# Designed miniproteins, single chains, continued (5), part 52

Each design is a single chain, and the fold is of that chain. pLDDT is the mean over its residues in the fold that is shown.

## One batch from the design tools (miniprotein)

Design m17791
Fold by ESMFold2-Fast:
Order: sequence, then structure tokens, then C-alpha cells
Structure m17791 (fold): chain A 58 residues (1-58)
Amino acid sequence: LPPERHTVLVGPFPSREALEAAIAELEAAVRAGGGRVVGVEVFERDGLYYAEVTLELP
């Protein structure tokens, strides 16, 4: 069966390190629920950091 894919916007954060910490927490939560993170696209806008995170859920 094809897994269900969701895209979540994470941010804004004042630093890339803060964004990466938030992504790590999201990955842990998704994995605890039986899912996985398939893709992460990081971008900066107006000095703030964001990520589009693609999840696969069971």
C-alpha cells in the first residue's frame, strides 16, 4: 500500500540550529507514531529559518 504523505511547515526560527533542533523533535515524534520523515527542505526568509518537512505515515 502506498504510504500517506503530509507536508508540514516548521518555523520561523531565529537560527538554523534552532530549526534543526525542532526538526529533530518532529522526527522523534513521527517515528514514535510509526511514521518517518522522507524529506526536509530548509529555506531562509527575512533572516528567519523555515523548513518544509515531508512525512510518511502508516
Scores: mean pLDDT 82

Design m17792
Fold by ESMFold2-Fast:
Structure m17792 (fold): chain A 99 residues (1-99)
Amino acid sequence: SPLEAGQKAYEASVKAAREAGGSDEAIESTRNAALGGMQIGGPTDVAAAAVNGTGSEAFHTGGPEQGARAMRLAYEETGKIVGPDGQAAARSAAEGGAA
């Protein structure tokens, strides 16, 4: 279901943020962004929101390199679950966050 796919994308993004050395704040931001996306849209919106939230908080905590790394890992992990459309949305979010 779309809800199940969104939940898996959220879990993958949180895992990626943690593996990138994200702070508790970055992980919490990812959780809140993913939950908001699930309520408004489908798995594609969840993937984009989760990647953007992860990258933004990691950037503020560890700087541009940590932010970019966290976004790349979140993008890769969500892409495995949500499929090509979700991966494209996650990539777009990561590119916007890195700029």
Scores: mean pLDDT 62

Design m17793
Fold by ESMFold2-Fast:
Structure m17793 (fold): chain A 64 residues (1-64)
Amino acid sequence: KLEEAIKAIKEKARNGLVTAQDLIDILEKYFGVSREEALQLLKKRGKGVLTVDEAIEILKEVAS
């Protein structure tokens, strides 16, 4: 569920940031997105570290 994935992002956040690896793990666990697909999503954003809000936007896109 999207809400559970958002909670996981907030729990992994350090100083309001999450790593690309944290987001990839959450996408795989909650949405069944492969690591390769998650890496493509992150590559579009050009970032190895994301804010919690940026990570939540990616989760919303995948959940749609």
Scores: mean pLDDT 78

Design m17794
Fold by ESMFold2-Fast:
Structure m17794 (fold): chain A 73 residues (1-73)
Amino acid sequence: SEEEKKKEEEFNKALKELQSWVDQRLADIDAEEAALRAAGVPEEEITAYRNQRLKDIRKEARKKVEEIFEKLK
């Protein structure tokens, strides 16, 4: 049906936007890590920072996935 086709197109668009968001966040972390290293921040602190940023991104991505599925009800 046209309604199901619209929902599928919106779903696919939302997933592509989520993937682009994740890719941009990972690129931001890589740039931030490089900047911290250039500033002489210890590697242990950079690793802890990266791990926390990845945890935050996973939490936010999970929330965005749940919101996408909720919109399909």
Scores: mean pLDDT 86

Design m17795
Fold by ESMFold2-Fast:
Structure m17795 (fold): chain A 71 residues (1-71)
Amino acid sequence: SSDELHALMVRAAEVRRRMEEAGLSQREVAEAAGLSQSTVSNIFSGTDASATEEMLERLERAIEELERRRA
């Protein structure tokens, strides 16, 4: 539904913001998440067909792991 797509877009924007604040590159996050860099780029650019809850969960876990390694 439209509400579900909006929620995924908001979540994707928050994930991108967290990545940028942590000084992480799309390449590092993609590699840690087990996703292609182009998939991550498409998710962050707001291409509706590219974002799934599973992909966002993988990105969130990847950022968390990379943040811990830099602590």
Scores: mean pLDDT 78

Design m17796
Fold by ESMFold2-Fast:
Structure m17796 (fold): chain A 94 residues (1-94)
Amino acid sequence: SSVQQNVHQYLLSLFEELNLPREQFLLFLASLYKPSPVSKILELSGISREDFYKLVQAILDNPPPGLVLLVDGKEATSVDEITDDSLVHLEILD
C-alpha cells in the first residue's frame, strides 16, 4: 500500500540521518512489528539503549501518516513514557 511505502521510506531516511548500521535498524523494526519489551528489542537488534531512545524520539517528533507508536497498548506522545519494561509496538494504519 502507499501508506506502507511512505512509512518504509521515512524509516530508511531516519536510519540515514542517525547514521545507524542498516542491519541493526532492520532488526529493530522487525522486533517492533509485535508488542515487545524494550530489553528484548535491544537484545534482538543489538542497538544501544541511547540509539533506541534517539530512534523513538525521532519517530515521535515527526511521525509519518499512518504510523502509530504504541507503549503498553496506548499511543505514545513522549519518549519519557517508555521504560525498559514497557511493551513497544509500531502499528501501520491503512
Scores: mean pLDDT 77

Design m17797
Fold by ESMFold2-Fast:
Structure m17797 (fold): chain A 66 residues (1-66)
Amino acid sequence: TITKEQVIEALKAAGGEVVSAEQIAEALQSLGFSPGTARAFARAALRLAGAERVTAEEAVENLGHA
């Protein structure tokens, strides 16, 4: 099972303080998600936030609801 901490670490490695959809997708792919699934989850997370970029912590929270 992929933990919340592993996702946060991957997001920070991809984008630092704030992450875009592409950076979220890259982080999820590094954790074993397929490119299609990673992009779908990344877009859903940002749509929930109503923003083009979010913090790593916000991205993880939104991914839990996506």
Scores: mean pLDDT 79

Design m17798
Fold by ESMFold2-Fast:
Structure m17798 (fold): chain A 84 residues (1-84)
Amino acid sequence: EAEKKIAEVKKRFEEIAKKAEEAQTLEEVYQVAEEHKRAVDEANKIAESLSEEDKKKFLEEMEKYSKRAEGAIVRAISRAGRAA
């Protein structure tokens, strides 16, 4: 169960990172950042339903993938900002 939820949230953060890399305008990047925020909020709600042990494992994996998506968004902001 926890492994399935981890795979689902990982896929979502990977999709967010891809969208950030494809974003050409600052508006598009902000939309991707909103999706990232929603994904983090959803992951936190899932974590609340887990046992303390599973919650720790889940949050460690989520932080890893979330940070990767965050990095893609930051790079996208830099690219779009220079183009403007």
Scores: mean pLDDT 80

Design m17799
Fold by ESMFold2-Fast:
Structure m17799 (fold): chain A 62 residues (1-62)
Amino acid sequence: SSMEKEELEKQIESMREGLEAMYRDKYADNKTLYEKAMEQIEENVEISKELLERRRREAERG
């Protein structure tokens, strides 16, 4: 229900922050690779959010 949507959104944001922090450490001296990794993370997060929201809506409708 509403709580489930909120939890999924929080999980996606938490995953995003974790990946950003991980790549910041990994590419601490390589700004170009870090920026590219962040762009890829944002793209993947957007796709994941769309898919999860679609599945949630379909499941709730029955």
Scores: mean pLDDT 77

Design m17800
Fold by ESMFold2-Fast:
Structure m17800 (fold): chain A 87 residues (1-87)
Amino acid sequence: VEEALKHLRTALKLARQLEDTPEVKEAISLLEQAIKHLENGDLEKARELIRKAYELLKTVNPKDQEKKEIALKHIERALELIDEALK
């Protein structure tokens, strides 16, 4: 859980450095909500919000594609860790 939180916080920091589009703002909001749910132990709700943020972030075409790809990899790692915790 602590490792998943670190990955989500890194993804959030990177997403905030992307251009302010409606899709990016929505993904940021979903990641912030997911972090709060994960901190409160609501793993299933956090997982749902993270998946929604991931799908939204995949649709954006920012100038910094590398930051987008790194953010997506951190989100994927967080999902993997949450899946492991739910076993």
Scores: mean pLDDT 82

Design m17801
Fold by ESMFold2-Fast:
Structure m17801 (fold): chain A 61 residues (1-61)
Amino acid sequence: MKYLKPEEAAKVMEKLGLPGADAFLEQGIELPVKLAPDDRSAAASARIAELTKLMEEEYKK
């Protein structure tokens, strides 16, 4: 699985506020955001990678 729907990626970001990501967290966080850093937008991949880490570390506990 390389790229997920932008909708799912947005949910990961929304998790920061936990306003709408609540439904996703309730079902169990599956880091549904995975991008290939082989893109020109290194900033985007870095952001997603950081968000994924924060999400995993925060909810993993």
Scores: mean pLDDT 49

Design m17802
Fold by ESMFold2-Fast:
Structure m17802 (fold): chain A 95 residues (1-95)
Amino acid sequence: SAAARERAFAAAVGRWLLRELVAEAEKLGIPVDLSDRENLLAAVRAALEALRARRPQITPEQVEAAFRLVEAVLAGDEEAAARALRELTKISQAQ
């Protein structure tokens, strides 16, 4: 179904974004522990804020939507991932 394809796509985008943000955190010397969800989410947020500091056109709303997408993927919540990706897309298209 279209909904199932949307969920699968959002999960794939979220996994890609997680890998990119982990790599960014590591380049910034931010400690990353892949076995600790709390540490991993803190590193993801720090990487998103660092990206926003370098690219001021990135809005706080985009940071929050991207963070929710990664959080949803880590929780295995494909429906929440689809909602977060829809929100991120709407915000990005409105700019």
Scores: mean pLDDT 86

Design m17803
Fold by ESMFold2-Fast:
Structure m17803 (fold): chain A 70 residues (1-70)
Amino acid sequence: DEYEKLFKEFDKDGDGVITAEELKEYLESKGLNYSDEEVEALIKAVDKDGDGKLDFEEFKKLLSMFPRIA
């Protein structure tokens, strides 16, 4: 699973979450120029508990909602 591989590459600390900074790096690797504010807005779209981070299920949900970033 490409998403699981990507998630593990960004989860350097092994805490099972992706931060806004890590998501921005992923988007930049895809040639997408998002501002910090735009990245935070993407996270807020799937982050129901308000912790500002994405677990693996929220990460997959984000990519399914915005397939152009996958």
Scores: mean pLDDT 72

Design m17804
Fold by ESMFold2-Fast:
Structure m17804 (fold): chain A 61 residues (1-61)
Amino acid sequence: SLKEALQKGGFAAAKAAMEGKTPEESAKAGEDAFKEASGKKADVKVTRTPYGADVQIKEAK
């Protein structure tokens, strides 16, 4: 489902960011995971914060 694919993508991006990857690499991890789960393209934005990372994910237009 789309909801499950968004959850998988968001989790993959957050995990990559927590492991010290760059925001760009973390966003790509989320995009790749979303595509693997849904077959669709996602827009992923990762921003680092003092307490971790903020991840925004949505299906691409």
Scores: mean pLDDT 81

Design m17805
Fold by ESMFold2-Fast:
Structure m17805 (fold): chain A 86 residues (1-86)
Amino acid sequence: SEERQKLLELAEFLRRLREMVETGTIDESVMSPELIQALKNEDLAKFKEEVAKLLESKGLSPEQAQFAADQLVELFKKRLEEEKKK
């Protein structure tokens, strides 16, 4: 029960973070100041670093955090390309 609850909380956190990256929404309760700065500066390398650190703090292994951070970097790139069309 408790273990299942922790997995559901992690999945919901990842879903929210993904949605925020896709929409350009900033939420200080979810994101570190460093992650917010990387998003505003369009710094892909810093964004990946800060996302990986955040996910490790939520209980992902370094390998899992790196993989998830890479996926979020691709979403960030896609959002930046869509913004260029405006």
Scores: mean pLDDT 82

Design m17806
Fold by ESMFold2-Fast:
Structure m17806 (fold): chain A 100 residues (1-100)
Amino acid sequence: TPQDRRQRAIQASTIITQGRVQINMTVQTQTLDDAKRTIVRIFDQTISNLRTVLPPDVFSRVQSIINQTIDRINTSTRDQIPDIVTDGTNQIHQILQDYI
């Protein structure tokens, strides 16, 4: 139902926000190489949590954006990471809006 989709989208948004907060803390407190490894682990946890909340088709689209975001971060400088994460979260937000 539309109410079920809205509730799942809210839960997914909370999971993504928690991941983003952890990534921002990581970038501020760790060396670049350590931060990149920690960010991958944060995204892996985020993907695992989203798998339990989103239907398979929506989950697949969100997972694709997260994987693209990880790939961009792996080749980035420290200064590029906030914009890359913001771009990824904006694309995920659009997917969730289309799902509702």
Scores: mean pLDDT 90

Design m17807
Fold by ESMFold2-Fast:
Structure m17807 (fold): chain A 68 residues (1-68)
Amino acid sequence: SSLAQQYKEKALKVVDEGVKNKESESVIHQRLQDILDEARRDGLPDDEVREIGMEATKYYNKKRQEAE
């Protein structure tokens, strides 16, 4: 859905900005959880929220390895 795409883009942007700004893993994780909680409150289905969380985590791990 377009809503799922918007939340996915928001989550990936948080990862990009957090890694670029050298934010701690705990800060980035908290910001991602806030976005996923917002998506759940906005009525996004649980399977779509889970998919966004998995993609954001995978992206974070990749970006962290590239930044070090």
Scores: mean pLDDT 84

Design m17808
Fold by ESMFold2-Fast:
Order: structure tokens, then C-alpha cells, then sequence
Structure m17808 (fold): chain A 93 residues (1-93)
């Protein structure tokens, strides 16, 4: 199975959501990120833009800093997937 070892910054975000293992499958990291998005919903950081697209405001958050963006389109997880890959080492040959 292919496993990802998060760097210190991604690992800190995952720990904030209760994920404390040294390495994860991609699906397990995505579950941690989903918990972060649910927190943004609870904080009222979700809005609908002028085009009718649901957007997450990650400005000033640790997630926004990790991704290098101020907002995320809820229908496009490409920036999240790219950041996970950039911030992880593959540890299962």
C-alpha cells in the first residue's frame, strides 16, 4: 500500500484534528482535511460567490498558509491534493 509521511506543517494540521500517526494513506489525510473544512463551516467561513459556487475562506488560517491561498472552491480539491503531495514523502516502495 502507498503511504505518505507528512512534513511538520501538514502533520501539525492533522494532529489538530486528532490524527497522530507518522504516516497515512492519501484517503486518511483527506479525512483530516475534511474535518478542517467542517470546522470552517462551523466558523461561518463558507460563502457562495457571484457565480453561485460554494467557497471556503481560508485566509489567515493554518490551512490557507499550507495551501498558499486565501480561498478554496468546494467543488475543486486539486489545490488540496497538490499540497498533500508536495508536503509528504512516499514511504511505501
Amino acid sequence: SLLYRPDAELAALLRSQGFTAPEYSLSEILLGVIRLFKRLEDEGRVYVNEKGEEVYDVSGTALGRLLGVDSIDASDWTPVLEAIRARSTVVAP
Scores: mean pLDDT 82

Design m17809
Fold by ESMFold2-Fast:
Structure m17809 (fold): chain A 82 residues (1-82)
Amino acid sequence: MEKAEEGIKLGEEGARLGMEAMRLSPEALLEGIGGALAGIGGAISGELAKKKGTEEAEEKGLEEGRIGREAGRRALELAKKL
């Protein structure tokens, strides 16, 4: 459960970072959209993992959340340079 919840939080953070990238730079719009979508996907995966309740599902949810957060972070880093 804790891992799935952490995955949700990481995915939500990724979505927020991707949206922030879109706000900061129009040139980073596509990267920001990609980051936001990856973050949303991570959060959804975490929610599904939480409902399923298996250790394997929780680990996958956490990993998807991490991927989403990193995508959002990279988009924001790009936007700050533009």
Scores: mean pLDDT 79

Design m17810
Fold by ESMFold2-Fast:
Structure m17810 (fold): chain A 64 residues (1-64)
Amino acid sequence: MEKLLEAVKEAVEYASKYPPELRQELFRRISAILAETRDPDEAVARIKEAVEEFDQKYEELKKK
């Protein structure tokens, strides 16, 4: 549970720099992962993947 809480906290911190639309999409993805995933370790891995995906998307949007 501790690692899961830290992963969520880190994701929220990353999302703070995103535009509102991208931030909402990431939060929606995290919510879905938490609802679907029973294993905390799997949830952490999926959240980290989502953060990496959205961070990459944000960098591309910044460069245009």
Scores: mean pLDDT 78

Design m17811
Fold by ESMFold2-Fast:
Structure m17811 (fold): chain A 100 residues (1-100)
Amino acid sequence: MMSPREETIALFRLIATSSTLDVAERLLEQAEKEEDEERRRELLEEAERMLRLAEEDLRELERLAEEKNAPEFLRERIRENRERLRELRERLERLREELE
């Protein structure tokens, strides 16, 4: 079982991951409204970088949650961020296809 300290650290890491996903979402929203193809590509590249960072953080959080039997509230928030990451990756891919 996770200690209170480990739970607190995991929660702060999860909040940081959520913030990274918020940045990615804003970049994708900007890309959808961008009329300049070059700037749109730059926004999509930045969004991909943010999503890649979030993926790495979530993989580590998922590993720690499984190894240390994290409480359900942390597992639920990890699942929510994983689903959000999936949706944002699908949105990124759709926007990239529009540039072809």
Scores: mean pLDDT 86

Design m17812
Fold by ESMFold2-Fast:
Structure m17812 (fold): chain A 75 residues (1-75)
Amino acid sequence: VSLRTVELAKELLDELLARDPSAAKKAGEAMQLILKSEFYLMLDKERGIELLQEAAELGGEVAKKKAEEVLKLME
């Protein structure tokens, strides 16, 4: 796992916790999906993108942006 992916996951968690009371649960789920997507992007890019999109749906606008940053790093 890259340091940049860990940094993006941490930033996503902090943002989601600050944004919305339900964000604590969603932040944990979104972080897991982002970290899992990094592994899949190396083996199956389509599955990796699918997981990043799911994370974005859970975390909203900020999570979508962070997920797209992870996708670009894994290219």
Scores: mean pLDDT 64

Design m17813
Fold by ESMFold2-Fast:
Structure m17813 (fold): chain A 77 residues (1-77)
Amino acid sequence: SSLESQAKQLFDLSKQLESIAEGLQKHKDYFEEQGKKSGDPEKIKKYKEKAEQAQKGAEQAKQLSDQYKQQGQALLA
């Protein structure tokens, strides 16, 4: 039961990280759209930087989500 409890926590963390990755992907898309609508080179650069940060965050959250899911599955094997 302790291994099952630990696996559940890992699956719950994986699920939370999937949600975070989805939110960050939406932020990336938003910043890219704002950059395209801007006529100001400085604002375009700032939105591009924010979009890149959001994309990196989404990739990291997804990677960690996959890692926790694999760890949870391994505990139940």
Scores: mean pLDDT 89

Design m17814
Fold by ESMFold2-Fast:
Structure m17814 (fold): chain A 92 residues (1-92)
Amino acid sequence: SAAEEAQKAIGRELAILTASLTARALHIRMKVKAGEASKEELEKEIEWFKEQIEKIKALKAQSTNPLIKESADKEIEYAEEFIEELEKIVEE
């Protein structure tokens, strides 16, 4: 049905966004560990992750599928936790 296809599309968008967040978080963690990340770069990354959280919240709001909503909530929690990690580094 059209409704089922819409839910699949939302799920695909969430999956792509999740993969992008995961890859970027790993890249940033590697740069931090190597001493190659500036505070200005980390502040820009924090802002970017906050923008992605709003996109995930929008996808969650558009979904009627409990699995998509649960996945979105877990990704929001993970992204918020990563933002906290970066904020602590910037404050030091």
Scores: mean pLDDT 90

Design m17815
Fold by ESMFold2-Fast:
Formats: C-alpha cells, sequence, structure tokens
Structure m17815 (fold): chain A 124 residues (1-124)
C-alpha cells in the first residue's frame, strides 16, 4: 500500500499534527520542531531517518500527558519512543525515555518499578 493508505502512517501523522498543536498552545518549540521534522521525513518516504525525530516528538508529547495526569497515554507514548530509540541505537534518547517512564510509575505509586527503570537509564 502507498504511505497515504497505511493506517499506521496515518496514525503517526495525526499524532504528530496533534503534537504541533499542543506545542504551539504551550510554547514548546522543541516539540514543534521534532514533530515537523518527523512529518517531513515520513511524507518524503524516509522512514528510517524519521525514527529519531519521531521518537523525540513522542517522548516530548508523553511528558505533556504525564504533566496533565494522563498516565496511560504517557506510558503508551514513552514505550513507543523507547522502541524507536532502541532500534536506532540512540542511548541518550533511550535514557531520557526510561527516566520519563520511571517518573510516570513514581506518580502511580509503583516506586520499585520506577527505580528499576532509572537504574536501567543510568547504565546506558
Amino acid sequence: SSLKRDPEVQRLLSLLVAAIVLGEKYGNEELIRAAEEAIRLIQAGRLEEAKEPLARALNLLGRHYLEIGLYDKAIELFEEARRLYEEVGNREGLAETLENLGRVYEKQGKLELAEALREEARRL
């Protein structure tokens, strides 16, 4: 199927557009830039190159959902960002994502899980 008819690509593009809208509303320039870069690369069919800015945009969007208390949504976004950073071998992005996951679990009272994730991040 073409990229325009791929439901996963459509989901990601919709999510990235939502990230731009939220970034504009809350003045998060980093989120806007990461989402715009990911959209550009996806639309160009440069899917491998899109993984890093996509992971960054998802990680930043996850932080927004964490801040407003939407923990399940934050976890979904951080787990997707984690997978993408693992695929591209970005240790710095992976460490930041693991710290963010730890923070969500800390907010849910899952303190042992939160500390385990933070220790994993420190070992990268």
Scores: mean pLDDT 88

Design m17816
Fold by ESMFold2-Fast:
Parts: sequence; C-alpha cells; structure tokens
Structure m17816 (fold): chain A 85 residues (1-85)
Amino acid sequence: GMVLTDDLKQNIGQAIRDQLLERPNVSDSQAQQVGNRMLTLSNQITNGSQFISLGRALSDVMKDPNSTVDDIVNAITNAINTSSS
C-alpha cells in the first residue's frame, strides 16, 4: 500500500487551500475547511488507485470556476470511496 507522510499530507492540503484562495468567491474559512477535509481523507489513501482517482477528481472539479466548496468536498470524498475496493 502507499504510505503518505504527515508532511506530504500537510503539503497537499495546503496546496489545495492555496488554489481555492485564488478563487474570488472562496473565503479563508472555506479553503481551510476543504484543506482539513483533504488531510482527514488522506489517512484513508492506502493504494495508488485511490491517489490517482483523487488527483483526477480534483483536477476535474477545480477546472470548473463555478465549482462550489461542497462540490470539491464531494469530489474528494467520492474519489476515495469509489477507489477503495
């Protein structure tokens, strides 16, 4: 299985937060919420398939400038859950 270090988990969460803060309709609080959710979900990543699915889902949802914070959180959650089998 893939092991993510705590530093890598923090860096991924921070990178997502920074990308969200570039959007004019996202608050610091909303970006922090998504970052924290990503850190929590990263603990469930045990294989490369989950990591690839997460990256794809994030890329797809973040390319849409109309994506809400809820859309992003749902995309992250679904990517991990659907690839955990």
Scores: mean pLDDT 68

Design m17817
Fold by ESMFold2-Fast:
Structure m17817 (fold): chain A 78 residues (1-78)
Amino acid sequence: MEEPGVPRVSPNPSTSGRVVVSNLGARPMEVYVDGEPAGTVPAGGSLTLTLPKGTHEIVGRWVDERGEQSITSTATVL
């Protein structure tokens, strides 16, 4: 039963985590994860994403009377 320990990477049941994107604005927002479209969040709504482990860039974009607006956030899944 004794063996020289080599660290093994076992698949854990949670190789991904949940990230919630909330739109507190008055307009629908398009959500992008790592530059790829992930969905649209309605005004006052939220979107739950399941992302793999690691650091991800979350971008929300919307259009108002002054044109295109955006917000960028970073999410880290452990």
Scores: mean pLDDT 71

Design m17818
Fold by ESMFold2-Fast:
Structure m17818 (fold): chain A 75 residues (1-75)
Amino acid sequence: MTEELAEAVREGGERAVEFLRKAGLEEEAEKVREIAEEAARRVREARSVEEALRIMEEAEERIRAVALPAVEAVR
């Protein structure tokens, strides 16, 4: 279960990175990749599905905090 959740986090991160790179936001793409990789690792180490889901929520919040201001600034 947690391995599948970790894979979902990694795939979601890859999609976000690809989107940011196409927008020319290379530094933000790199930060998002690091956040997703860290979250995937933490999810694999999670003791429960509930802990894994919380880690995923934290990762989504961090990715949004990086991506949204950068996208707004490029407008």
Scores: mean pLDDT 78

Design m17819
Fold by ESMFold2-Fast:
Structure m17819 (fold): chain A 91 residues (1-91)
Amino acid sequence: MLADFRFSMTLSAVYFTAKRYGTPEQVEEVEKLIDQYKASTDPRERAAILEQIRAIFEDLRATLSGQAAQEVDNMIADVDAEIAYLRELAA
């Protein structure tokens, strides 16, 4: 419950970070991936969805500098931590 709630807050931060720094097309893709994540109960599928979100944020990061780049780097780190957690659950 608490871990799920904590990550729900992280998903909100993912969405708002994409809205702040991403293109409209990147925002739309992140929204679709978040919806897919919420609909899934399989840790393996959830990890794969987060890897796709991570790839979008890496593309986003390549065009940014300074504080914006740092905020996206922090978001990638949070997503990476959750991917690691889900992979251990799937093993």
Scores: mean pLDDT 80

Design m17820
Fold by ESMFold2-Fast:
Structure m17820 (fold): chain A 86 residues (1-86)
Amino acid sequence: SAQEEAKALLETFERDFEGFKEEVRRLIEEGRYDLARQAIEQAEGQLEKLKAYLKSVNADQSLLDRLEEMEKELEELRREVEAAEA
């Protein structure tokens, strides 16, 4: 079903997301702010596309809430880049 597909896509993104955050923080620690910013922008684009898909298939609010948590974590990473670059 579309709901099962939506859940599977979100779960796949969630599994990869922790490693992604570690990689972005490593780039920040190395002073590679442009690469960290580019990685965040790419992930934001992927989440935006996934969110549009979830809405198009009328996915359960619980799946949208989980996606919103990841969006908030990307905003936090973006602030970490800005703070480190200053």
Scores: mean pLDDT 87

Design m17821
Fold by ESMFold2-Fast:
Structure m17821 (fold): chain A 67 residues (1-67)
Amino acid sequence: KEKNRALILAESYLFSYAVSGNEKDLEKAKEYLRKAGLSDKQIEERRKAMLQAVENIDKRLAEKEAL
């Protein structure tokens, strides 16, 4: 129960960080991921995965605004 709630909150903050680059959102995501029982290694893997997913979206958007 607590782990499930922490994971949902962590993913929300992680997505916000990946979109905005806001380090405060990353810190909150890390707190909730640790609360969910993830190691620092697992947290870093999730950060990279989310950042990659958002970068793929950004590339598609950038194609329309390339000079």
Scores: mean pLDDT 76

Design m17822
Fold by ESMFold2-Fast:
Structure m17822 (fold): chain A 64 residues (1-64)
Amino acid sequence: SSMDEEIARVREQSRAARDRLVTDVKAQSKREGVSEEELQARIQEVTDRIDRFEKAQIDKIKAA
């Protein structure tokens, strides 16, 4: 169905965004010399943000 295709696209885009943002956070954190604990906190924050966005987008598609 078109809805299933749209949901699959959202999941694929979210996965790609997660990978890219985590890579960027790791590179920036290394330049700033932050602790491993701070790095993990930053990764978790970015991942949680993407996961919330993905859920909201899928919920909107299902409600349409």
Scores: mean pLDDT 88

Design m17823
Fold by ESMFold2-Fast:
Structure m17823 (fold): chain A 102 residues (1-102)
Amino acid sequence: GAGPTPESLVDVLVDNILKADPSLTRKEAAEIVGVYFKKLGDLYEKEGNLEQAALFYLMAGVAYDKAGYKDEARKFYQRALELAEKAGSPLAETAKKNLEKV
């Protein structure tokens, strides 16, 4: 079935952060989401779970992209693509499409 996209999941988390702290800008909330998913990606990569690492780096890239940090987003999309290809994950196609659009 059609599940939530990485973009829609990042949007929900950004909106929840802004509801909890309305003094934050949308850019600052997106940065918080990006840092969170980067740390999860780093953890799963260190543990050798390349598929989960690719997913979390992809979500970090989406969050940084939404925050306007295009260079950071590109780096995370590149990492997600590399790990997804190594794992044989369909996330590789999503990471490649996002990398081409950033």
Scores: mean pLDDT 88

Design m17824
Fold by ESMFold2-Fast:
Structure m17824 (fold): chain A 101 residues (1-101)
Amino acid sequence: SDEEIVRAAVRHAAELFGEPVSEEQLKAAVEYYEYLKEHGIQAFTEYNPLTDQLNPASLIALQLLAVLEGLIPESYLDYMRSLLPEDVFDALVSHIRALLA
């Protein structure tokens, strides 16, 4: 389910970045991802108050998930690759692709 995929992706990103993640943050992440699915690229470019509850690792995981699910263009992967160490980016992408398989 979308909820299980979002929860798994966010937890993995939090572990990679050494950040804690709470149940409240996981719930906010699921709600935000559902919003992205409903509104597509427009929602990705707009501020959303749900993101105030999310750590940076969670936001990165959700943005990668949105790209890999086809909700936003894959050209955003090149931009995201430039923001992260190569090994961290590759680990996140590999894990999310496995969740979507």
Scores: mean pLDDT 78

Design m17825
Fold by ESMFold2-Fast:
Structure m17825 (fold): chain A 68 residues (1-68)
Amino acid sequence: APAPATSGPTLYARSRLLTSEEELKEVEEEAKELGFELPEDTKIGDVVSFVFNEDDEPVGVVVEKGLK
């Protein structure tokens, strides 16, 4: 497991599995509000992770393709 940093920049990811078209649309809207753009190929079954810094500010977004 990655060692937890007690000092310095701590990044954490909030991951959401897209289980419905409503979740997909909500995640796309949230990403746009946070200043990120999701890939157009993002769909149900994909995992979207928003990365935050120690001040709980969004610094990035990662999309992982769903399990086949």
Scores: mean pLDDT 74

